# Designed miniproteins, single chains, continued (3): the designs that were tried, part 63

Each design is a single chain, and the fold is of that chain. pLDDT is the mean over its residues in the fold that is shown.

## One batch from the design tools (miniprotein)

Design m10161
Fold by ESMFold2-Fast:
Structure m10161 (fold): chain A 100 residues (1-100)
Amino acid sequence: SLIEEAIEQAVAEMKPKADELAKTVSEADRKAAMLELLREVLTRTFRLIGAPEELIKAAEEAKTEEELLEVLKQLALLLAKSEEERKEIEEDTEALLAKL
């Protein structure tokens, strides 16, 4: 799918930063760097798939993992083709939030 290809490309572009995170000593610095990396991956993915500007901006302005997950959920819901897919997105998002 277009989204899978865009995510794969964004992840590949961010791999050098991910490798650098493995060297981060403090837990706080590691968490902050991981959030920034996730934000960059999502923002690049959104631009690659031509997501609405408001969602791209929301991803760029997100300051927490919860805010980034909400933006990702909004994009996924816009791309859902059926009520069943929307239900799966809601359930997957709830499961991910429970792990944060």
Scores: mean pLDDT 74

Design m10162
Fold by ESMFold2-Fast:
Structure m10162 (fold): chain A 75 residues (1-75)
Amino acid sequence: MEAVLEGLDRGIEEALALAEEAEKQGNLEAADYFRQAADYLRQAKAAVQAGDDDAALQYLGQAIEYAKKGYELYN
């Protein structure tokens, strides 16, 4: 439980850092995808804390998809 929440917090921080870096490079589309990934990670964290493992997995899946889209646009 604690390790999962720590992992999600780190993931949120990393996604936001990538969004900031993409914005500094003028890649606004990649920045938007990384921000969406961070938002889904926040929703996954809330679901984990609520004991809704199915919702947590769904939100984590969305976070991974948006992070992947961000990485594909990031040079």
Scores: mean pLDDT 84

Design m10163
Fold by ESMFold2-Fast:
Structure m10163 (fold): chain A 97 residues (1-97)
Amino acid sequence: MDSDVVYVMALQLGNSVRLLISGPIPHELGVEIVREVLKEFLPEQADEIVSSLQIQGDLLDTGTLTDISYDLGLEIAERIAKRLEERGYKVVVSPLP
């Protein structure tokens, strides 16, 4: 039975990627996990990206991450998913349809 499923999505936008997190998680927890993961992969851009996060209900949106490859964006999405799973959430990493 799937309850409290969180979706972490990576979308290719030319030479850029956009990351979306959708699910019933506390906003503060979502922001902190994104910050921790981005500091590991993109230490010079992490604080700027976190400050620009769009939060709408259960949706967290990085917006367009310029010059970040889809492969790197997918690795970031998978790391976010792992961190959420460690906190007891069921997570699905999926490209947007």
Scores: mean pLDDT 79

Design m10164
Fold by ESMFold2-Fast:
Structure m10164 (fold): chain A 100 residues (1-100)
Amino acid sequence: AAEELIAKGKEAFKAGDYEEALKYYREAAKLAEDDPFLAGEALLNLGKVLFEMGKYEEAKKAFEEAIRRYQEAHDATGDLRAAVNLVAAASLLSITKRKL
């Protein structure tokens, strides 16, 4: 399931295995296509790894997509977690744009 891949991605990221983390988060985002909240979480974490790798254009795209997915989740359910994570993604997007 997408949640298991997100968990594996987080462990890979903590271990410094950035390419492995990217692989897990990309697969999680694909599996979570019909779950906007999980897709947003996978894309937010994908963006964080890309940012740490200095891949700012790719990180920007990942954060922009995460924002869209969290907006979809919040609009559909009113989920406060989606709203909080949307603000976090927007902040990371702003920081990333300043690196470009």
Scores: mean pLDDT 89

Design m10165
Fold by ESMFold2-Fast:
Structure m10165 (fold): chain A 70 residues (1-70)
Amino acid sequence: ALAHFNRGVAYLALDRPDLAAADFEEALRLDPRNEDILRGVAAVVFPEASDAELTPELAAEAVRRVMSQR
């Protein structure tokens, strides 16, 4: 779960959005209700989003955005 998320963040930093998206999807698949993973994924893709805006839908949108930045 968190290990997949951390690797996804590293892939984004290396300009590898396809690999980052796969890791974010796997992290959410393993623990879709984990607040830390949801907050982290949303914060990485939408750094100006507040904690109050964190939702599973926002995390899913973040994954889709990473995939589209190929």
Scores: mean pLDDT 69

Design m10166
Fold by ESMFold2-Fast:
Structure m10166 (fold): chain A 65 residues (1-65)
Amino acid sequence: MALSDEEIAAIREVLDKIAPDLAKLPDREVRQQLANKAASMVLNGEPVEKVVEKVKEEVEEYLKS
């Protein structure tokens, strides 16, 4: 299945916005999992701003562990 230009743009926007927060995580596998989760949430119709907020909260919870 090919992604539409709109879907690609939304994924790029969310990934760009969460990149500084993902960079706080030392584990590459965790960063990749959160990036994939964010892309999936956007593709499922979640607003970019809502996805960014959720990922930032997950990063903060990870850092508390």
Scores: mean pLDDT 80

Design m10167
Fold by ESMFold2-Fast:
Structure m10167 (fold): chain A 80 residues (1-80)
Amino acid sequence: HMMSQDQVVQRAQEIMDQVQGTLDLPDAETLSPDEALARGQRQVDQLVLQRLIDEGVPESQARQAIQQVRQQRQQQDQQS
């Protein structure tokens, strides 16, 4: 397995951005804003994890990358 942790984090960010944009609209139609956000975050995390594993990233490394991206997103969300 040849991806550095930084590369995995960048890849996780890319996947999360793509998936989040897609999930935001359909969830908002059916759920309350808070429910849509919570459900969207869980779904995004699962899809990002699966894609990283499919790309050959070890689960532990993928989970660390997702955690780092979530931490960054949480800071961004507080700013917004």
Scores: mean pLDDT 69

Design m10168
Fold by ESMFold2-Fast:
Structure m10168 (fold): chain A 58 residues (1-58)
Amino acid sequence: HHMEIVLPPDASQEELDELGREIARAMAAASTPEEQQKRVFEVLRRHNARIEARRAAA
């Protein structure tokens, strides 16, 4: 699978834990592997956007 994750040098364990929680919640919300994959991709896209915004704000 092609998944893009952006981790800046200042990413902390908190950022990794947050990503893990979002992925777990996305998978729990879906009833099929295909739907789980779609939700995980959405989480990764939002994660990349949050990382960029956080870096700009830091």
Scores: mean pLDDT 69

Design m10169
Fold by ESMFold2-Fast:
Structure m10169 (fold): chain A 91 residues (1-91)
Amino acid sequence: GAAVLRVLADGRVLAVAAAPDEPNALTEVRLYIDGELAARAWSAEPGAPATLEVTAEKDANFQAELWRHSLDTGETRLEAVSPVIHVRAPA
């Protein structure tokens, strides 16, 4: 199937996109910078994608996680983890 979690780096800009799963689930993206939770974004409504964009102010290691929050069961689960992405600020 298509990748449910996409991370794109363009220079120092990091864009994260998480695809929706089920109509009655919220999608959450968590972004870690150097191992610390730095940002998060939620789908605007159940069944909607979640997107997050950050600009690196310095050289850093980024990693994104995709979390699903089922409104039918109340279950929260980690569904996908991105590779670690090294972003470098241009000189």
Scores: mean pLDDT 80

Design m10170
Fold by ESMFold2-Fast:
Structure m10170 (fold): chain A 78 residues (1-78)
Amino acid sequence: SREDFDALLQRLVQDFDQYVDRLKQLHPDKAAQLQDLRNDFQAGVQALLNSDLSVDQALAAATALWRRTAAGLLKLES
């Protein structure tokens, strides 16, 4: 259901926030870029939570958002 999907998105945001906080401690020189990436991901998820999209549409949008976020993380690891 959409409500179950939204709950999973909220948990994903919390898990990602914790992951980014750990990365910022390990790589303080990249803290600003990691914070920007976290803020962009949170804003994207918040937009999805506020949308009236179907579960399938929301899943597609969330997948695209995560792919962009993952690409950003990979660039910071280079």
Scores: mean pLDDT 86

Design m10171
Fold by ESMFold2-Fast:
Formats: sequence, structure tokens, C-alpha cells
Structure m10171 (fold): chain A 100 residues (1-100)
Amino acid sequence: DEEERLVEEVRALPSVKEAVRYLREREGLDDVEVARILALLGVSREEMLEAGLSERAVRVAELDLRGRRIGEEHRDAPEAEREAAREELARLAAEREALR
């Protein structure tokens, strides 16, 4: 996966600021995409903001990753759990649209 490759590449970089520069300049990612890669590395919200990412981009990335995690956790879950997961995903999607 390209996302896994990018996570590995930026893990080797000396700072979050250098990771942001690499992802923006070499890979051509937007700030939401950059924030998603950094979150997958375990970079904190505070560190992302200090590195120059907007609060909006970080929040959208948080919503995207939370939605992905819920989808993965409930992929083969019982129908009642999948229904609750769909309601949660709909709430996350509504918050994401409000940040557009």
C-alpha cells in the first residue's frame, strides 16, 4: 500500500516538520493527507499543529482515520453492531462535511 510506504519513509526523517515538508513537496500531498500519514505514525495533534498543519486538516484526518477504524472493526460484525457503526459513520461524515 502506498500509505504504508509513505509512513515508513517519513518514520526515518528527523522531525515532524521535515516529514510535513517531504510529504508536501516530494509526494504532493494536501494537508489532510499529510495529517493522516502523521497520525498513522503516532504523531500527536499538538505536534502536527506545531509543524504547520491547520486545525481543520488535522480534524478531518482524525475523522477519516476514526471512520476507517470503525469500518475495519465492524467488517464482519453482527448486523446490530454494523447498524450502530453505520450511525456513527454517518455522524463522522456529517462533521467532516461541516469542515469543508
Scores: mean pLDDT 81

Design m10172
Fold by ESMFold2-Fast:
Structure m10172 (fold): chain A 88 residues (1-88)
Amino acid sequence: VDKALSTISDQEADDALARALATIENMEDSNNSEETSRIAAQILILSAAGKLKEATELLLKYSTRQLELDPNNKNAAELKKKAEEKLK
């Protein structure tokens, strides 16, 4: 999963998604680090398969959950905005 995160942030699979994943990596010290890794891996798999909408939907779900746990989490709020931007 860490290798996959490095790959997505370095290549142009999707600019918004790459930045969002970098934000997730910075949040790993928070709650749900295990869930973060699983979701990040699944997002990358879906993205590689060309299922960008599903990948972005998963990103939105993750960021929404993080924001529910910590409403003051600016990283989660930014992640949610990026996911919504990509879906719409």
Scores: mean pLDDT 61

Design m10173
Fold by ESMFold2-Fast:
Structure m10173 (fold): chain A 97 residues (1-97)
Amino acid sequence: LVDEIIEAYKKGDFEKVKEIIKKNPDSFTLEDLEKLAEAGIVSPADVAWVKESPETTFKVYYSKKSKTLLFSPELIENAKLAGEEVEEIGDLTVIKP
């Protein structure tokens, strides 16, 4: 799953990235998000925010300028305030211990 996202991202196929997320909204773990952060797809700050959040379901956005997935309201708002195009991908449930 996460390896498929990383490969699609490396190829610039963001429609494939969105499709994988939409088809697997309940299949992601915190470890998967950490792997996406290592690949530069998600901010380490967003992974930390997801870890600390009491919620398990998060709305995921994409910034075309930074080429990253955004989870935290703060990073999403900052991108919008900076005039970046932010696209809503959908809801993602993160499996926590």
Scores: mean pLDDT 78

Design m10174
Fold by ESMFold2-Fast:
Structure m10174 (fold): chain A 82 residues (1-82)
Amino acid sequence: SKEEDLEETKRIIDRAVELLEKDPSDFARGAAVVALATVYTASKNAGLEDIAELAKQVLDAVHAGATPEEVRRLAEEGFEKL
């Protein structure tokens, strides 16, 4: 269901934020981007446009060098709108 897909997306974003908090390396940031790109592609292919848009916004922020706190804030704001 969309609710189950939303909850899984939230878990993946939360794990990406935790990774960035524990490891500020480019390697960890790259891993977070790959995880978010996977969510974006899967959501897009499933027709879950709202979830795909949120995943892309979070991915773009992580890729641009956003802090873990900024990423968490962006994700929480996005989830409230879904």
Scores: mean pLDDT 82

Design m10175
Fold by ESMFold2-Fast:
Structure m10175 (fold): chain A 97 residues (1-97)
Amino acid sequence: ALEEVAEKLYDMFYKGDLPDSVLGLPWVPVQPELVEPPARIIEELLGIPREVAERIAERIILWYAEQVQSGTLPSKEEFIEKVKEIIEEVLEEERRR
């Protein structure tokens, strides 16, 4: 399921209609309209609560925005690896509580 989540998010960020104007903004928290679509994919594929899925989606969006701002986009392999890392990190944080 992690690979499927990462692949769907890759397509959303790299081939989808995510607005470039909002990816370049340093925001915390990330705007709800940017978090909802990736959070829905994460929630559905991993079977986790929406609140946890939204936290995962926010971290992925913030990391991706930093890559865009650096002037270098991650490769598909690097994106998938990082998405899996972020998901595992957040799920481990949830297991502690």
Scores: mean pLDDT 74

Design m10176
Fold by ESMFold2-Fast:
Structure m10176 (fold): chain A 75 residues (1-75)
Amino acid sequence: GSRDVLDSWLDYSRQRYSTATTDSQRADSLTNMGWSYYQQGRYDDSIRYYRQALSLDPDHQVARDNLDRAQQARS
């Protein structure tokens, strides 16, 4: 089901994070994890991952845009 697909994407993104060699690659993986939590309606978890991504790469446009969406969805 859709949850199984999102869980698989989450596991994949965690593996990409652990094999990442740059802060930019880690920020990409954290952003993908945040997106998976967002799709599950887990907005607080999503926001935490996007904030972690921005702590590693403050210029990460996708993480900034997705953080704004997750904060709006939570309000």
Scores: mean pLDDT 83

Design m10177
Fold by ESMFold2-Fast:
Structure m10177 (fold): chain A 69 residues (1-69)
Amino acid sequence: SNIEEMKKIFEEFIELLREAGFPEEVIQQVEQITQGTLDYASKQSEEEQQKLLEQLKEELEELRRMLAE
């Protein structure tokens, strides 16, 4: 499902931030935001969920690029 895929992307976001050495306070804030986003997305149409999923994939790729520099 779209929600399950979003959850996987968020788990990868959190892992990347931890590996990059971000403070635990920042990690906790991001985790709270991701939980809110998943709740929001679960209430949207399949079309909106797909759009959000595509946006999250792009943001993950960008974060990965930034951390590789």
Scores: mean pLDDT 82

Design m10178
Fold by ESMFold2-Fast:
Structure m10178 (fold): chain A 64 residues (1-64)
Amino acid sequence: MVDRAIKSITDLGNSAKSLGHNDTASEIDKLKDEAEKAGKEGNWDKVREITNKSVDLYDKAVKS
């Protein structure tokens, strides 16, 4: 389950960077690292929270 969350966050960061939203891509990359740490700690609720936060950041950037 964690691997799918990390891949999703990574894909969002790469997409944001491809669209020129470099600041958003950088923030999503930080969230990816945070999600990996939470997953290693077994905190799946936090992994889900971080994944949702990355989606919100991406949506906000591309809708602007």
Scores: mean pLDDT 81

Design m10179
Fold by ESMFold2-Fast:
Structure m10179 (fold): chain A 98 residues (1-98)
Amino acid sequence: DDIAEELALLDKYIATLKEYKKQGIKTILEAIAAINKSELPDAERVEEIKAQLRAEVEALAAAGLLSPDVAAAFLADPLGVDAWIALLEELKRVLEAR
């Protein structure tokens, strides 16, 4: 069942972000850079990423896949580790309900 594989992947991502949060990492871009041993994107690329993430989360909220509180928190800080943990936990709950 593809859902079981997606749930396992979400659990892995959530656990990874929680560990990086304990290490003082604040943004998803810093977490990705740590995983890939890469540098952070420039400011122009960061703004493009934020715009794309906001559009995707607005679409998920419009589809009823996210609670208003989780969507609002993510839209306020689309790169924040806490917002991403909350988003992934909500998406996991939606997948488990299928």
Scores: mean pLDDT 81

Design m10180
Fold by ESMFold2-Fast:
Order: sequence, then C-alpha cells, then structure tokens
Structure m10180 (fold): chain A 67 residues (1-67)
Amino acid sequence: SASARERLERLAAEMAEAVVQGDTQKAIDLLKEGRALIRRESKDEAEYQRLLAWFGDLVNKKAAELK
C-alpha cells in the first residue's frame, strides 16, 4: 500500500541516520521494524526478498546522501 511504502521510506531514512551516527542498537531496532512491515506487506517469499533488497538499497542510498 502507499501508506506502507511511506512508512518504509521513513524507516529507511531513520535507519540511514542511525548508521551514519554509529547508533548500532537503533539501526538494529529500525531494521527489525522494517523487516516486520515488509513481511506483512509481502504476498510470498519472492516478494519479501525483493522488498527487503529494495529497503537495504534505499537505506544505503540515504546514508550516502547524509555525509
């Protein structure tokens, strides 16, 4: 859903900031929240893996933009 995508984009931004700041525990907690949301939004394992890869790529892209 659009609301789930917006929530994942916010989680990715927060996780990127936590990673850049070296807040490992916050990054782990945000990753767990993102994974749980992706699992709920995924119809099958293939979609789960695709969305998880997209989320990881988004976090890395946002982290690069913060330096």
Scores: mean pLDDT 85

Design m10181
Fold by ESMFold2-Fast:
Structure m10181 (fold): chain A 96 residues (1-96)
Amino acid sequence: SLESAIELAEQRLKENPDDLEAAGVLLTIADYLKKQGKTEEAERLYRRAIEAAENVLKKNPNDARAHQLLADAYELLGETEKAEEYRKKFEEIVNK
């Protein structure tokens, strides 16, 4: 179930705060929930995914996946300026 998938991903992030696989799962589920009209739950999961990606960047400032995930999550939150900032950084990393 979606609830079980969310619980598993959140448990993984509790055990390993930089688990981008788990963060990606939460982002995918959140997009689905937003399309179902469950906006509050979706936004909670977007912010959880953002937290995980930011934890990765603390250790690896040039992690391309973390920048891409942050760009996607902020875009889904409607925070366009932040999404563009992380998208730019992602492009700089992959074009180096």
Scores: mean pLDDT 86

Design m10182
Fold by ESMFold2-Fast:
Structure m10182 (fold): chain A 72 residues (1-72)
Amino acid sequence: SVDEVEAELLALLERHAPSSAAAVRAHLAGLTDQERLDAVLTLAGLIAKHSPDPEVVAEARRIRERALALRA
C-alpha cells in the first residue's frame, strides 16, 4: 500500500537523515495518495542517486520498485 511504502521511506530517512524525516513526513501528510506515491518515487530516486552508502542505495531502489508496482 501507499502507506506502507511511505512508512518504509520515512524509516530509511529516520535512520540516515533524521533532520530531514520530519519535514518529509509533514510534506507527505498534505498530499493525495497519488501525489504521495509520486513524491516517494522522486525522493527514493534522489536518495539512490546521491547516497554514498550502498545499503541505503539498495533500500531506496527497493522502495522505488514497490512504489512503481503500486502506480502501475
Scores: mean pLDDT 82

Design m10183
Fold by ESMFold2-Fast:
Structure m10183 (fold): chain A 59 residues (1-59)
Amino acid sequence: MIIAQAIVDHEARSGSELGFKKGEKLKILKVLSDRLVVAQNASGETGLVLASNLEIIEE
């Protein structure tokens, strides 16, 4: 299971994006490209996240 930590705050601008706060831990569900992942937060919400906003902390 891949877990990442957000390095910045991000507000979702569309229904396909996932919003998060700096330091929040997200579960990576799928890697779509070198720049884009599908992630899930602790509340079970899923959405698109830029990989550059994340640091991998657990594989």
Scores: mean pLDDT 82

Design m10184
Fold by ESMFold2-Fast:
Structure m10184 (fold): chain A 101 residues (1-101)
Amino acid sequence: KELSLVEVMNIINKAIQQIPQAQIDELNAVMAKLTPEQRAELERVVTLSILKFAMNKMTKDEAIKEVEAATQKLGLSEDDQKVIIDFVTEVMDQMEKLKKA
């Protein structure tokens, strides 16, 4: 009997809300260049990596590597890869701050 799942989801949602609007706009610009199939796969990998990190099943470095590998497989430019990696890194940094309670 746990609030742990609700707490995890709340931490993720609050972390995303702390991301600067300019960074969200940059992420949206990259996502808009992708096909629906590329976007769906990237969203899947990012979501699973963030969730595994939130549940302490994956380190921040491991999560970043999985996202980086996905962006490379999808053929994103180095600049677009950086936008995605920087976004995921910032989300995880905000999650670490929130996990301290």
Scores: mean pLDDT 82

Design m10185
Fold by ESMFold2-Fast:
Structure m10185 (fold): chain A 68 residues (1-68)
Amino acid sequence: SMAEEQKRNKLIEEAIKLGILSSAWDEERKRALLDTLLSMTLERQKRGIVLNSKIGKKLEELAKEWEG
């Protein structure tokens, strides 16, 4: 949905501000890395590992939204 795409774009912007992603990278690369981070977050949650960083908590919230 467009709302889901907007949420994804906002997370990409936040990751750029935190220096995790580069604004100079193409959209495909940024999306691929975001997808990888979300997948890793879901795997960590299944293993009972919780991320304590601010971005980690945002990734966990979005990962749960995508899983549900």
Scores: mean pLDDT 73

Design m10186
Fold by ESMFold2-Fast:
Structure m10186 (fold): chain A 65 residues (1-65)
Amino acid sequence: SERERRLREAIRETAEALTLIGRQFDARLQARKSTDPAERERYLREEREADQRLAELTARMRASA
């Protein structure tokens, strides 16, 4: 049914969100540990990319509600 399909999609999207949250925190941690400015900038970029993807996913989840 459409209701079951939406529920399964919501579960999949929630799992994806948790993965992105983990990636965001890992990138931030690596940025803090980096002493090389170029390395720090790469990790901060990775953090921003994860944040952007998480925001897009959250918007899709809200639209599906």
Scores: mean pLDDT 83

Design m10187
Fold by ESMFold2-Fast:
Order: C-alpha cells, then structure tokens, then sequence
Structure m10187 (fold): chain A 81 residues (1-81)
C-alpha cells in the first residue's frame, strides 16, 4: 500500500538521521510520519514540513534531503491514485 511505502521510506531516513545524530531531520521525519498517518495531503505535508524546516534553520544539505523525501512521498501518493 502507499502507506507501507511511505512508512518504509520514512524509516529508512530515520535510521540515517539517528546514525548521524541529526536531531532536526529526525524531528521532521517523525512529524512527516504523523501527518501521513493522519491522512494529510502531500501538499499539506510539504507545507507543514517546509514551515518546520524554516523554523529549525536547516542547512542546505538537510533541506536537500527533506526535498528528496517530499518528492518521493508525492510520487508514491500519485502512483496510488
């Protein structure tokens, strides 16, 4: 299912964030999982995470990882529609 693919994607990112002690990406990924499980649209998830990323002052590398994740979530949801 789309949710199983999203969970797998987020869990992959969480493992990497924890390994690197990247607390900002860990918080963002946990929030992304919560929003996805609440049935939020990809657009709403993107808006919420980009707002949180701005508040957290993400680096360019962290922002690039977030954008890659958001693009993959959107692709999964579109493929499931």
Amino acid sequence: SAMEQIDALINEGLKEAVERNDLKLEDLLLYARTLAHEGRSPEAIRAALEHMAEALKLSEEQRAKLEALLDRIEAIVRAAA
Scores: mean pLDDT 83

Design m10188
Fold by ESMFold2-Fast:
Structure m10188 (fold): chain A 60 residues (1-60)
Amino acid sequence: SLLDVVRVISEALNENDLSPEQQGLFLQRFGDWLAARGLRVSPEEARRVVQEILEEIRRE
């Protein structure tokens, strides 16, 4: 499960053409969400949250 989450993060950073600033914002927001969930997340849930965060970042 943790390895699946790491893969989701890697895919988000490598496949979405993010600037260094956007990568930092993504990692901060996703990290905060993971901490709030106590690392108890499914890969499906993680991918959904990744898309929500990326949409927020792209609007800024």
Scores: mean pLDDT 78

Design m10189
Fold by ESMFold2-Fast:
Structure m10189 (fold): chain A 68 residues (1-68)
Amino acid sequence: SEVEKLLEELEKKLKEIAENSKSWEEFTKKASEAINEFVAKLTVEEQKEVFPRIQELVAEAAKLWEAK
């Protein structure tokens, strides 16, 4: 439940980064920072389990940035 809550917070943050970033460089830098902060809160085992979810969230945020 804690991991799921952190994933929801990451999704919201990545969408906000996509909406507010003025360049692809800014988007990738801020998205990487958000992912690193999220990953730092998890155990190695939790990191392995959520990795596919992180990839999906990043791909969706990238599509949102491209669509604006």
Scores: mean pLDDT 84

Design m10190
Fold by ESMFold2-Fast:
Parts: sequence; C-alpha cells; structure tokens
Structure m10190 (fold): chain A 79 residues (1-79)
Amino acid sequence: MTPEQRALIERARAHARAYADQVLANGSLEEQRRALETLRRDAEEAPELAAPEIGEEAAEALSRAAEEVAREFEARLRA
C-alpha cells in the first residue's frame, strides 16, 4: 500500500470510531442498533465497493479496519 492509501484507511478508522463513540454517548437504543448494522455492512461490502477506487490490497485493509471498529462497538454495546 502507498502512504496515501494507509492515511485514507486510518482516517476512515478514526471516523468510524468517532461515529461509534458519538452513538454510544448520545444515541438512542435504536440508533445504536442501526449503527452496528451499518458498521457491519460497511465492513462486508468494503472490498467490493472500494477495490475499483483504491485497489484490492487497500480495500481489504479498509475492510479489516471496519471489522475491528464494528467488533469494538458490539463489545461495548454488550457491556
């Protein structure tokens, strides 16, 4: 991956974590459930949707980053 691709992925990760933090702090129960669903869907679809724009390697890394955020969010919801 290029430095630019890595920066894009880390920005996406930070954005997703900020979204999760905001929803956990200020969101309703329905909003929290919807956010988890969105994060999971984004992780599943990232390789197919992003690969044409950022390449397969970067798209896979983006998917893994999204999966980590979704997993962290789910664990926090279950606590």
Scores: mean pLDDT 83

Design m10191
Fold by ESMFold2-Fast:
Structure m10191 (fold): chain A 84 residues (1-84)
Amino acid sequence: SVEEAERLLREGRYDEAIELARRILADPSASREEKVEAALIIIRALMAQGRFEEAERLFRETLRDFPDLSVGEEMRLLGAVLDR
């Protein structure tokens, strides 16, 4: 679940958070909102690991795949890739 992936991220279990969130992002039964949250979790975990190029690629892919993002969702995604 998204909540479990967020818990793993908070605990610093970045690889597990990425694996779970990638499964959510690839799941055709997951809601749009769950997929956007999964992308955010992966971006934050990649940034925490210093995997900046992968985080930026996913950020751009998310903007392309979800052209209907709210201002709040766009700001959260942008904040995640700018976080150091």
Scores: mean pLDDT 85

Design m10192
Fold by ESMFold2-Fast:
Structure m10192 (fold): chain A 80 residues (1-80)
Amino acid sequence: MKVVLTISIDTSSSGHKYLRLVGIENGEYVSPQSIVRAINAGNDLLEKDPNASPQQVGDVVKETLEKDSPDVEVEVIVEK
């Protein structure tokens, strides 16, 4: 089963970059805790490297979620 996670990289009024979860398809096949860990991993990357590309952030989110959910195919879409 394929889970599709759509995320956005937003910038706060102070210039801090953070991940926002836009949507999930087939989210019932992953635990809510796994989703939180994946988003936190992406946010940790943005905090350590504010110039990280959308691709690098998406890859970290995907790898973290796949590690927690090895029986699930994960696709991450980063909105521009």
Scores: mean pLDDT 82

Design m10193
Fold by ESMFold2-Fast:
Structure m10193 (fold): chain A 86 residues (1-86)
Amino acid sequence: MLQIPDDTILALTEAVTRTALESAGVRRADELVALSVAATRAILQRDYEAAAQAYEEASRLLREDGDEEGAKLYEELARKYRQKAE
């Protein structure tokens, strides 16, 4: 159980992810921010299946945009949380 309010964790996730993606010039930053927040919310609720699905979608979007390294990173995160869903 987290001692920090979930809303604070979600707000920090959104701010950090948005800043990183905008600094990197990612065109689909809004979509990736939404997926990162959704994955974090799912993890906080111990819904690892939903977290894995969000990371799988993020990996797909990054691969379509030609960011193979980013896509691979999210694919590994999806695999990790898929395993936790068992």
Scores: mean pLDDT 78

Design m10194
Fold by ESMFold2-Fast:
Formats: structure tokens, C-alpha cells, sequence
Structure m10194 (fold): chain A 88 residues (1-88)
């Protein structure tokens, strides 16, 4: 189901966010890849209620990525620009 696909991507995302073996840059790159996959699911979804739920989860993940990037010492503005490019 779409819900199962989203849950799998959310779990993969949290694994990336909490992986100490990744550099800050690698963590952002991998996190952005998950956001792109979530956005693809959102764009293909025709049910407006499910689409609304997917959007909320994307927004939560984007916020989490930005916070982690700041914690890792990256430029928030640059990470925000990359996130916004995906979420257009």
C-alpha cells in the first residue's frame, strides 16, 4: 500500500538521520533522496485525503533534515534551498 511505502521511507530516513558513520554532507544528500521519493509518491497520488497526509509527512521530514543539518554545522540557507527545489 501507499501507507506501507511511506512508512518504509520514513524508517529509512530516520536511519540516515541517526547514522554516525555518515558525514554531514552525505546525510543531507541521502535525506534529500528520500524527500524526492516522498515527493514522487505525493505527485502520483490522486486521493486528496491521502495526498494531504503525505504532504504533512514530507513537511515533517524536511524540518527534521534542516534541524539535523544545523546540528551538524551545515549552512541552513543552502540546505533550505535544496529542500525547496525538491518540494516545488
Amino acid sequence: SVEEKIEKLEKEFEKIMNDPSLTAEERVEKGLKILKEMKSIYNKETDPELKKKIRARIEQMAFRLRLKAVEDGLDLDKVTEKVNEILK
Scores: mean pLDDT 88

Design m10195
Fold by ESMFold2-Fast:
Structure m10195 (fold): chain A 69 residues (1-69)
Amino acid sequence: SRAEALGEALFRAYDTDGDGTLTREEAIAALQEVGASEAEAEALVDKYAGADGRLTREEFIAAVREALA
């Protein structure tokens, strides 16, 4: 899907450490690349991230899918 392909590409671009997760800051920046405002990106990260504010690949793709809906 568009969201899956875009989410995968952005995840790889922003996971600069290759640790398999995005930090809160990386995820917010990546979501803004798909057209989310800063406030929308923060809300999506808060919704999908764990208690530490990090997103797995699957959680990030879900956030991208919601941002594109």
Scores: mean pLDDT 80

